Designed miniproteins, single chains, continued (4). Designs and how they scored, part 41

Each design is a single chain, and the fold is of that chain. pLDDT is the mean over its residues in the fold that is shown.

## One batch from the design tools (miniprotein)

Design m13485
Fold by ESMFold2-Fast:
Structure m13485 (fold): chain A 78 residues (1-78)
Amino acid sequence: SEREAIIAELNEEADRRLNASEEEHLALAVEAARRLGLPEELIAARLEVIRARRESDEATFRAVLAAAQAATAALALP
């Protein structure tokens, strides 16, 4: 049944998360965002914010965050 298939998928995903590195957790979040139909531009912008936060000083982080916010605002327009 569809319910049993969903429960099996959730259990498999939970097991994967329990044994996953932070990079694997990030990969799973990206896959979930793609399944929800989020634009690749938005996903890329958010990944750059996470990367800049981990690897860069506060000025670089602010610049990347501003760019991601601008990209998100542009995608809100038809």
Scores: mean pLDDT 68

Design m13486
Fold by ESMFold2-Fast:
Structure m13486 (fold): chain A 57 residues (1-57)
Amino acid sequence: SSEIGRLATVVAIEKAAIDFAKRHPDNPYQVWSIEELEERLKELEKKLEELEKKEKE
């Protein structure tokens, strides 16, 4: 579904944001910790897995 595709894109963007934050630890505009970003990624990946499972059923 379009929702799965959209969420997969959001997951990819979040992974890229974490990589960017790790490469730029002195960025004064980084308001979220890497740990917080990784927690958000885990929640997004879990939601994506649940949607993919629902589409197969």
Scores: mean pLDDT 78

Design m13487
Fold by ESMFold2-Fast:
Structure m13487 (fold): chain A 84 residues (1-84)
Amino acid sequence: DEKFKSLSKEQKEKIGALALVENIPLVKEKYKDASEEEKEKFEEMLKKLEEKLKELEEKLPGLSEEEEKLKEEAVEEARKAIEA
């Protein structure tokens, strides 16, 4: 937690975006019974997420070992939030 807070804004955004991408299959499963409008909104959010990740990857290519560990923690936290 403290290590994550010490990261730059761009590093935090990249880790958060990567954690969300890892949980896309779970989010899709949760949205499978959603209305057509909600599904379209979800697809729009995914496109924006992919665009943001591409931009962040150009600014911050690759992940350090510490950032990879923080990403794994963020993936798990996001998974728990989606499953709750």
Scores: mean pLDDT 74

Design m13488
Fold by ESMFold2-Fast:
Structure m13488 (fold): chain A 59 residues (1-59)
Amino acid sequence: MSPAEQGDRYGALGVILASQGRLDEARAYFEKAVEYYEEAGDLEGARRVRETAQRLGVL
C-alpha cells in the first residue's frame, strides 16, 4: 500500500473513531495519516487531515 493510500485509510479511521467519541485513538490515527501524506509529498492531504481533526475537536 502506498504512503498516500495509508494516509487515506488512517484519516478515514480517525474520523470513525472521533464519531464514536474515541478522541485519543482518533488523534493518534490522524497523526499517522499526516505522517503518511507528508512521506508521499501530499501536503494538501496532510492539510485536509489537520483541518478535519481540528473541526472534530481532536486537534
Scores: mean pLDDT 84

Design m13489
Fold by ESMFold2-Fast:
Structure m13489 (fold): chain A 77 residues (1-77)
Amino acid sequence: MEREEKRQKMFEEFSKLTTPGLARMAVGIIETHEMLKEGKITDKKVQELLEKQNESFLKRIDELSPELAAKVKELIG
């Protein structure tokens, strides 16, 4: 419940800067990064695939909305 509220707030903030599609992609990157940091993904191959996916999505966001990409980079550090 609290996690869903945080996700929705993040989506609303990003949606002010870009399209809903890119905002959802940005939220997905941050959530995936958090899951990897929390150790919730234990399979090494799945970790590598998710990291590659996040890199690809972040590159796509950077091409279409550099401002959003900068914000995502700040949040994932």
Scores: mean pLDDT 79

Design m13490
Fold by ESMFold2-Fast:
Structure m13490 (fold): chain A 79 residues (1-79)
Amino acid sequence: MLEEAADEFIAATEDEGEKALARRIRDLALESGDAEAQERVAELLREATAEEDPSKRAALLTAAALIAIGALIDRELGL
């Protein structure tokens, strides 16, 4: 579940910026109402939780954010 994946990441990281970004990504993905996008975002957040390299974590969070934003845009456009 997306909320659980986000909570796991937030608990695992010590970076307040990463915590804030994960909360926003969660909220955006939930607002999209897109179950496929929510599952993909949850997968990326779980990968980020297991990743020890900050640069790779940043890439995973960026990918998750782009998916969440894209799903919101698609919802607004009715695509």
Scores: mean pLDDT 83

Design m13491
Fold by ESMFold2-Fast:
Structure m13491 (fold): chain A 63 residues (1-63)
Amino acid sequence: KATKEEVIKWLMEKFGLSEEEAEYLYDLVKAGYTAEQLVAVAKVRGIEITEEEAKEIIELYKA
């Protein structure tokens, strides 16, 4: 299973997010948000990710 630090670093590198933005998305995934919910919440924060990318984030967290 990937560590919190590994997931945050991957999010920062893959999507160009700040550490705070990456940690925010990680916390949503940890809370059980679906890919569709993650996309909607990210968009409100000015973060553009696709549903496929959101599924990839969730899969990485569960790995």
Scores: mean pLDDT 81

Design m13492
Fold by ESMFold2-Fast:
Structure m13492 (fold): chain A 80 residues (1-80)
Amino acid sequence: ALEAAIEAIDSLPIPEEAKELIKLVLEGEALIAEGVPLDEVEERLGPRLLELASKVPEAELAAAAEAAAPAVEAFRRALL
């Protein structure tokens, strides 16, 4: 599930920093689904996620999220 989503996102014609941000969010969701506490996930991934978010314009991130939506939805449906 996560591997397939990462492959799909990497194939998208979007900026590398937007790809990293989206993949990091999915990694966090996968860790939570595996039973890792939210606090630990936020501590481990939060600083990098905030740094990446600060480098991607909101309009660009929104467009990237729309392009990634099918892969993200498929991943989330597979988490359970």
Scores: mean pLDDT 79

Design m13493
Fold by ESMFold2-Fast:
Structure m13493 (fold): chain A 88 residues (1-88)
Amino acid sequence: SKTEKLIKILEEFYELLQKALRGEISVEDFKKRAEELIKEAESVDPNFAKQLKELSERAIKALENKDYETLLEILRQVKTMLNILKKK
């Protein structure tokens, strides 16, 4: 289903954010993987892809600035989105 595909994409993005918080991924590698996930999302739901792109851009800026508070906020937002999608 469309929902199952979006859940998978968002779970992969959540894992990327966790790796970034642990210092286990470079900003460059985060950008590349996020771009792949956004492209996948565009094929499923363009509105969801736009939201994911905005979250990704905020996360990249936070990583570049070592703003871990903003990264944690984004992680929590993504977790909330996952919980909402899984209830449908």
Scores: mean pLDDT 87

Design m13494
Fold by ESMFold2-Fast:
Structure m13494 (fold): chain A 100 residues (1-100)
Amino acid sequence: GAARQLGEQGLRGGRAGLEAGREVLERARAGKPASLSEAIGAVLRGIGGKVAGELAVRLGREQGDEEAIRLGEEGLRLGEEGLRLGVEALRLVDEAYDKL
């Protein structure tokens, strides 16, 4: 159903956001080349996971679909973490650009 599909999308988006955010942040902290575009991409993927996860939880609660709620909560959690890491990477990249 739609609730589970949103939960699965939230999980995939959240995981992608977390992985991208972690990778770009690690490179930025190491003084390796990292772009604003990569940091923005991590932020957007994190937001996508969060939004899809929130919708899956709401729809799952309305339908009594415990699996959709579980998937949505996980996607939301991962998406929020990916967003947080992406924002930190964006700050580091922006600060590095200002010092050039």
Scores: mean pLDDT 85

Design m13495
Fold by ESMFold2-Fast:
Structure m13495 (fold): chain A 57 residues (1-57)
Amino acid sequence: GAMAALEARLREAADVAAKEHDFTPEQRERIYETIRRAHAAVAAGEDGVGGVRFKAP
């Protein structure tokens, strides 16, 4: 569904960002974890979380 498609796109964006920004494996892992958490939050019906939960620092 739409949530799975969004998660796939975010993972692709993370790969592109890692290539451009020379991310460490640790930073990539944090990004993937953030994407997974974002998908879980959407599935749980959460919105307006107010934080930067979709991006790693």
Scores: mean pLDDT 65

Design m13496
Fold by ESMFold2-Fast:
Structure m13496 (fold): chain A 60 residues (1-60)
Amino acid sequence: MAKELIEKIEELLKKSSGEKKKKLQAVLAQARMALELEETNPELSKKLIEEAEKELKELE
């Protein structure tokens, strides 16, 4: 799930500019953090994925 989210954000970044691109970069950072935390803190990872998905929907 986190990998799929990262790939989707990267594709949107290629098509975006200005403020939207900057916001997408922040969402990408959250998704990458969630992926790193899947093994050590799964609860925090889940929260970061949910927040990233919400932000992504608001930007689309």
Scores: mean pLDDT 79

Design m13497
Fold by ESMFold2-Fast:
Structure m13497 (fold): chain A 67 residues (1-67)
Amino acid sequence: SMEEEERRKARVIGVRIRERRDARDPPLSQRELAERAGVSQSLVSNLESGKTLVSPETLARILAALA
């Protein structure tokens, strides 16, 4: 179903963001990622926990902040 697929995508995206954030030297906090991406810390927290998906534009900004 669409809901199952969206939940799966949200979980995969969230895990990848968290892993990339933790792999930084120094490690990047959720707050620092949010500041760099120009989004709320709540959005980063919800995204990493798989509670939400974001627009492709917002995701691109978050991924750019992790580059």
Scores: mean pLDDT 83

Design m13499
Fold by ESMFold2-Fast:
Structure m13499 (fold): chain A 92 residues (1-92)
Amino acid sequence: MLSAEELEEEGERLLELAKRSAKEIALSDKFSKEVRLGLAEAVLLLVRGVLKVVLDQALKAGVISEEEKKRLLERLERRVEEAIEEVRKLLE
């Protein structure tokens, strides 16, 4: 059965993949620092958007509670902000 824990684990996996891609973009010599930051941030924000929609649909389907959705959204927002700050530090 799909659970809040399984959704959290899959979301974390997708965020780690997005963070890895964002860091690879940040370390690329192909573009300016400003373009690299913009592209890396866009990847992280896209995954954030997708995961927010997934959590909304999971709540509507009765897979998670309103409290679980709030907790998972707060974790998602924090993780995305942390990943963006890691990318910014790589470009400094």
Scores: mean pLDDT 82

Design m13500
Fold by ESMFold2-Fast:
Structure m13500 (fold): chain A 68 residues (1-68)
Amino acid sequence: SSMIEQLKKEIEELLEKLKKETDNEKIREVSRRAMELIKELGKYDPELAKELEERLEEAGRVVVRKIL
């Protein structure tokens, strides 16, 4: 429970940083970190992880701009 709560808080802080960042390098770094934490959270709470993934998409900076 405490680990899930801590992961959620950290992800939410990263989502707020994404909305305020204008530097492409920092956007990529914060986005990568958020994705890794969401992936880790998904091992324990896949429903919450999906909700946070949708919030990451809403931040408009990460999911659509993946360079192949």
Scores: mean pLDDT 75

Design m13501
Fold by ESMFold2-Fast:
Structure m13501 (fold): chain A 68 residues (1-68)
Amino acid sequence: MSPLEKTKEELKKIEEEFKKTKDIELYVKQVSELAKKVAEEISDEELLKKIEDLMLRTYTLLTSEYSK
């Protein structure tokens, strides 16, 4: 599985957990941990940018629905 697909799958799990719990603190913590793992494991600049874009899009969609 590619790093991009793996990150997308992990983000989907985090999103599903957030939909269940509505725990923004847990969501932020999980996204931060995933971002740290990605940064530590991947040194390819183009691949990192694609993963960051994917994470940002998922985060923006979720926070726009929850933001009040």
Scores: mean pLDDT 68

Design m13502
Fold by ESMFold2-Fast:
Structure m13502 (fold): chain A 80 residues (1-80)
Amino acid sequence: SLEEVERLLKEVDRLVERMERAVDEGDLDGFTRLLGELARLIERIESLLPGLSPEAQARASAHLARVDARVRELGARVEA
């Protein structure tokens, strides 16, 4: 449902904030664990997208694209 997707996107945002804190603290193990949690949330969101309107799918996909870009940025900071 749209409400479930919106709730899961908020959980993704909170998880990204936790990942940012892990990077800031130098917690590589924490960051890696949170990457696994993020992958599971994204898989669940993607499974729900076909049931949404095209407009809602586009908004969710755009949100996930921004999340992906931010996570790649955080991963680069860990590797530096």
Scores: mean pLDDT 87

Design m13504
Fold by ESMFold2-Fast:
Structure m13504 (fold): chain A 94 residues (1-94)
Amino acid sequence: NDEKLKHAEELREEGEKAYKAGDYELAALYYTVSAGLYEELGLNKKAAESYYNAGKAYLKLGKTTAAIIYYERALELDPSFEEAKENLEKLKSL
């Protein structure tokens, strides 16, 4: 579905803009919705990246448990996602 892909991409871009603006709650929301749409499309690597970025936004908010959940979800979708693995290991060793 081309419209769903376009919507997922637009939400990912809005998440990036929100993150750069320091609006981490809005960034987490946009990235999470974008990830769900990519996952529905079977685009697991793009979904993983968006879940990872949502997790980073939660970490900026001090929501470590939420960040862990989102990093674990990213690794479920892309087990080769090195940055997600490294950040997850760092948080679990804290």
Scores: mean pLDDT 90

Design m13505
Fold by ESMFold2-Fast:
Structure m13505 (fold): chain A 58 residues (1-58)
Amino acid sequence: MESVASRHPEETDRLLKEDEELRRLYEEAVRVHALTGDVSAVLPLLEEFDRRLAERLA
């Protein structure tokens, strides 16, 4: 399944700067990935981020 972020990179970048909740979710996913490299730990955070992003873009 193609990520909403991949389909709307420009709007995603703008929302990451403006929406504190989306920014926090993205920062947490990046941090977990950097510290663990564990896809299983990162995937739920990315799924929640993508879900929230889809709501903002709708």
Scores: mean pLDDT 74

Design m13506
Fold by ESMFold2-Fast:
Structure m13506 (fold): chain A 65 residues (1-65)
Amino acid sequence: MTAGQRVNSAGVEALRAALAAGWSEEEAVEAALAAVVAELKAEGVEVTEELVEKLREVLREELAL
């Protein structure tokens, strides 16, 4: 399993868990984003505002699926 696969899995899992717990879509996306950002920082990746915005868009697309 690559670092990228771990980060993606963490984000999707956090998103689904928040939605299952009754959080709003906005709260679920922000919770998943926080989990992904924390994992990226743990892997030594510098998280820019541009990366955060792209991750937010990807997580919102996961909600639409």
Scores: mean pLDDT 74

Design m13507
Fold by ESMFold2-Fast:
Parts: sequence; C-alpha cells; structure tokens
Structure m13507 (fold): chain A 62 residues (1-62)
Amino acid sequence: RIEELERREEEHLERARELAKQASEASKEEIPRLIGEALREIGEGVEARLERRRLLEELERE
C-alpha cells in the first residue's frame, strides 16, 4: 500500500511535467487547459504523498 502510494505520487508528478512540456509547445488556446490539468495532477500527487505519510506515521506508532 505505501509503495503503491509512492508510485501514484510519482506517476502524477510525471504526468504534470509532461503536461507542462506540452503547454510550452502548445497554441495559446490550449495553454490554459494544459496548465489546469497539470495543476490537477500536482494536487493528486500531493494527496497521495499525504496519505503515504499518514500510513507511515501509523505504522511507526505500532
């Protein structure tokens, strides 16, 4: 489970980087959408990181 959350964080951050790269090469009309999607991926990655931290703290306690 913890390794799965670490993988999900990494996958979301990689997708955010890919979307940011696409935005740097995109037309003006596509840039806001791609940036919005990149921010969403960053948010999902942060959520996975926080969940992983919570589980690690729970395991350390026990």
Scores: mean pLDDT 77

Design m13508
Fold by ESMFold2-Fast:
Structure m13508 (fold): chain A 87 residues (1-87)
Amino acid sequence: SALEEARRRLLEAAEVAAEGYRNNDSTRFTGGVIDAIGAALDAYLAGVSPEEVEELLREAAEHARPLSEEAARTLEKSAEGFGKGAA
């Protein structure tokens, strides 16, 4: 389903972002964040509710947290943006 595909993509993107931040690799970090936002947007366009997309982004942030607190916080800000500013 679109939800399961989004979850998988978001978790993978979160790991890339966290590894990038931890290794001071700004390209990998930025790429991971962009991939996470892209996966969230694709899910939304496929009919996943903004609330479920926010939950998926928060789950991705928690998955990233053991690797990088800063990457997790960046993903949490994206989740808050989706919940408050999914225009």
Scores: mean pLDDT 83

Design m13509
Fold by ESMFold2-Fast:
Structure m13509 (fold): chain A 62 residues (1-62)
Amino acid sequence: TVYEVTAKADQAAFTFDGTVFKKGDTLLVTDLVLHPDGTITATDLNGVPVLASAADVEVTEA
């Protein structure tokens, strides 16, 4: 399943290749896991790991 993650705030998400998300940025991801502490982990379509704050992003199925 592919998900769309939309940043609701600056620095709400970043990829491990050094990309930091600005408010309104969107990313398609797979392997999305919501952790009990409110952290989201996922993998982008290029295989790069993604970290996000669940409070600061919106997630929908793509």
Scores: mean pLDDT 78

Design m13510
Fold by ESMFold2-Fast:
Structure m13510 (fold): chain A 74 residues (1-74)
Amino acid sequence: SELEEKLKELEELGKEGLEAIENKDWEKHKEILKKIEEIVREAVASGDPELTRAVSEKAHEIYEELNKKLEELE
């Protein structure tokens, strides 16, 4: 399903984002954030409230993990 595919993409982007932060690859980190934002935008544009909710919740979890990793580096 589209929901399962988008959640999987977000999970993979989250892992790549954590790796980018660990490596201090700020260009990659910025690219990952843009890709996550695009997936959220697509979900909202679909008009499907379940898809929008699930994608937004997963994106929020990933942002929290990435922010925590950023704080741990300094």
Scores: mean pLDDT 86

Design m13511
Fold by ESMFold2-Fast:
Structure m13511 (fold): chain A 63 residues (1-63)
Amino acid sequence: ADDLVREAGRLFQEAGLAYQNGDVEKALELMRRAADLLNASGRYRARLTVENGVPRLEVEPVD
């Protein structure tokens, strides 16, 4: 669980850098992978949506 959360954080950081560099496809793929890892961890629920080409990530802790 902790390893999945840590890896998800790393992927989100890489996604942010990719987005800043204009690599939107890579950023979206990394964000999707990170959301999958957060969901698999059982500690967080993560949902990735794209609205008018802008990625939106919703993350909430699991009680």
Scores: mean pLDDT 78

Design m13512
Fold by ESMFold2-Fast:
Structure m13512 (fold): chain A 90 residues (1-90)
Amino acid sequence: EKEELLERAIEELEKAAEAARKGDAETALKHLDEAEELLKELEKKGLEIPVSTYFLILVAKVSLDLGDYETAAESAEAARELVKETLEEL
C-alpha cells in the first residue's frame, strides 16, 4: 500500500508539471493538492516524507499563483524526484 501511494504521488506530481507547462494553473493545482494529500496519508502510515518535498510543492503552488508556470513545473518535477528517492529507499 505505501509503495502504491508513493507511485500515485509521483504520477500526480508529473501531471502537475505537465499542466503547469501548458499554462493550465487550475489543473496543475488540482494535481499538486492530490499529491500533497497522498504524501500526508503516507506520513499517517509512519513513512517519513522529507520536509523539502512539501516546500517544493508550496513553491509550485505560489509560482502558479504568480503566473510563473516554468518555475511551477520545475518545482513539481523536483518534488517528484524526492518522492522517487523515498520509494527507492523502501
Scores: mean pLDDT 88

Design m13513
Fold by ESMFold2-Fast:
Structure m13513 (fold): chain A 62 residues (1-62)
Amino acid sequence: GAAEGREAGARGAAASSGSRGAAATAMQLKHDYGGPEVGREAGLAALKGKDSAESAELALQA
């Protein structure tokens, strides 16, 4: 892969755009994986305006 600073900017934009879908995704994760804390942490992180990579990392670790 290439190291591009624009990746951070695109990430921020994607997180902002995906914040509306993050709530639905959090509910789906909670329903499918049976982890309200897992879905809540992932959804809460996205709703706080964090990037998708960070919420994905939390979901993987949780």
Scores: mean pLDDT 52

Design m13514
Fold by ESMFold2-Fast:
Structure m13514 (fold): chain A 74 residues (1-74)
Amino acid sequence: SPMDEAQRQKIVQKVAEMMELQLKAEKMSPEEVKKLIEEAKKEVEEFAKTLDPEHAAQLKAVFDDIVAQMEAHQ
């Protein structure tokens, strides 16, 4: 359906943004990375509200993985 396609496109775009944040975090201080994670978490939570529960769960799982990778550099 058009809504399923729109949600898929939104998720792909958001995941790409999160991957860019992960790469950017490699050049940042631990304090800057922590603030970036806090800001990204709020944005992901708000974005998840625009998705159905299944897609929201997938997005959150990907975000948790990216956060874990970023925190590994603390």
Scores: mean pLDDT 76

Design m13515
Fold by ESMFold2-Fast:
Structure m13515 (fold): chain A 103 residues (1-103)
Amino acid sequence: SAMERRREEELRRLREGLRAVAVSPEALERALEVLRIGEESPSDEELAEKLSETFGVDRERVLAAIRDAGKWDTVTGIAARLAQGGTAAEFLDSYLAGRAVLA
């Protein structure tokens, strides 16, 4: 469908962007895993649960980021941080603190 094709194109662009910024093949693999979890998770609650289980982050903090930024901005932000050699927890700490100051 047109919606499926658009989503595939957006995901292709995200994968290309992650490849361009990845500090190592291992960091890229972790970042691509975040995109896969985002693609396969039908609800915000399932996404938050799977990211929490996979990356050892608090589910409620992931859910708060999703509610604020939206699903794909949260997924992309975590993936980008992992590609740079950081952690999902570091993204959430920086993002949620920044949101509280800037909003």
Scores: mean pLDDT 81

Design m13516
Fold by ESMFold2-Fast:
Structure m13516 (fold): chain A 83 residues (1-83)
Amino acid sequence: MLARATVTVTGDAVGIAGAALGGAEAGRKYPGVRGRVTHSTDTELVMEFEAPTAEQARAAAEAAAQGALESGGATSAEVRVED
């Protein structure tokens, strides 16, 4: 089975855009990482990442969380890894 990681971001549109950019960059850097938005509102974004390894899935979710926080628009970003 593919490993999965989820990132939940709370913030404004800038924070959400930062999360999406970080996740997209991780997907380009790591072959086989696939990200998707599972939930989206004006103040919350949930993205799921699938990867061949838990380390790659976690790295992608952490990149999205970091992008959100560095944007200045996110109040919080939480990463969870599923095996």
Scores: mean pLDDT 80

Design m13517
Fold by ESMFold2-Fast:
Structure m13517 (fold): chain A 55 residues (1-55)
Amino acid sequence: MPVTSREDILAVAEGVVSAEREGDEDTARLLEEVFRELAKQAGLDPEKLLEEVRR
């Protein structure tokens, strides 16, 4: 299953940003951990992806 596509990883990053905006820090932290693991497996920079989603 090609779950490590850039688009799939960006969808998880959007979940992180959404939780941050709702003030749900616990959910944002958990989603960020999942996002960072996926980005690491795909060889992508998690900080740059989060910046792109926050634009």
Scores: mean pLDDT 77

Design m13518
Fold by ESMFold2-Fast:
Structure m13518 (fold): chain A 66 residues (1-66)
Amino acid sequence: DIEKAVEEALEEARKLGEKAGLSEEQIEKILKDLKEMAEYLKSLGWSPEQIKEFMISYAETEIKRL
């Protein structure tokens, strides 16, 4: 279930952002970018598991940049 995988990845990304001390505004921007990315990966035929893993890796990278 792609919707379930995306939701789980967004929840994990939020927790990572909160743990890193990001503001709500910074967290919401990352979550928005992740949602757009998930739709693109879904259009390419990526599996739920691949989408979730990629989204979490992207969130970790973006949080480290801030």
Scores: mean pLDDT 85

Design m13519
Fold by ESMFold2-Fast:
Structure m13519 (fold): chain A 91 residues (1-91)
Amino acid sequence: SEREEVRREVIFVGAEVGLMEMQVWVLETLDPSVSEEEKKKLRELAEEARELVEKAEEAYKEGKLEEAKELIKEAKKKIEELKELVKKVLE
């Protein structure tokens, strides 16, 4: 069902954000080569991705499946931006 598909997407995208949050924490805490400006951008992107997942979960709980799908799509975009920034910082 659409509801079950949206639930799975919220769970999997939320888990991916959690992995990215851990990577950001490692870079902020353990890598002195990462600038304070880069650390701030990493934090902001991770926070934006987390907020979008939380909004998607709330929309899902309210039965607003189309809203939840759009929020998941936006969260995936933020995750991709975060992955690209992490990649640049590590190179």
Scores: mean pLDDT 87

Design m13520
Fold by ESMFold2-Fast:
Structure m13520 (fold): chain A 68 residues (1-68)
Amino acid sequence: MEEVRKFLDEYIKEKKLTPEERARMEAFLRWAEERGLSLDEVKQELEDYEKARKTIEEKRPEFLARLA
């Protein structure tokens, strides 16, 4: 999990996320820890999340609320 935390910390810094977006990444980290995801699985989920976020934000904002 330390590698996952480091990866997300670097991601947050590189993307210069807002406080709200940081809170969402913290929630994602907690979700990943709860499910026992590996670093590779977290990277895949984050990529899928980024891709899906663009599509869902356009089409179904309510769905994004459920992911938080």
Scores: mean pLDDT 67

Design m13521
Fold by ESMFold2-Fast:
Structure m13521 (fold): chain A 95 residues (1-95)
Amino acid sequence: MTAEELLEEAERLLEEAERKLKEAREALKQGNYDKALELAEEAKRLAEEALKLAMEALRQIPDDDREGILRAIGLALRGIGLIFDAEKLIEEAKK
């Protein structure tokens, strides 16, 4: 896979993780703790894979491609944030 393909896949996984976290928060609000836990765990797995792909892309991007480097770093930070959000939701669902 090229760096561009890795970044595109990372972005796709982050969007899916964000959707699942939104659904998990709604399930938690409705008192459906089992569904909230399942969705939050899925979101965490997707965000972890996205972070891995973004970091792999960063290793392949040339040092003079500042835009590519910033994009990879941005996606990695977004992945880290989603992992933290998912872990917090998992703790709230498990109580």
Scores: mean pLDDT 87

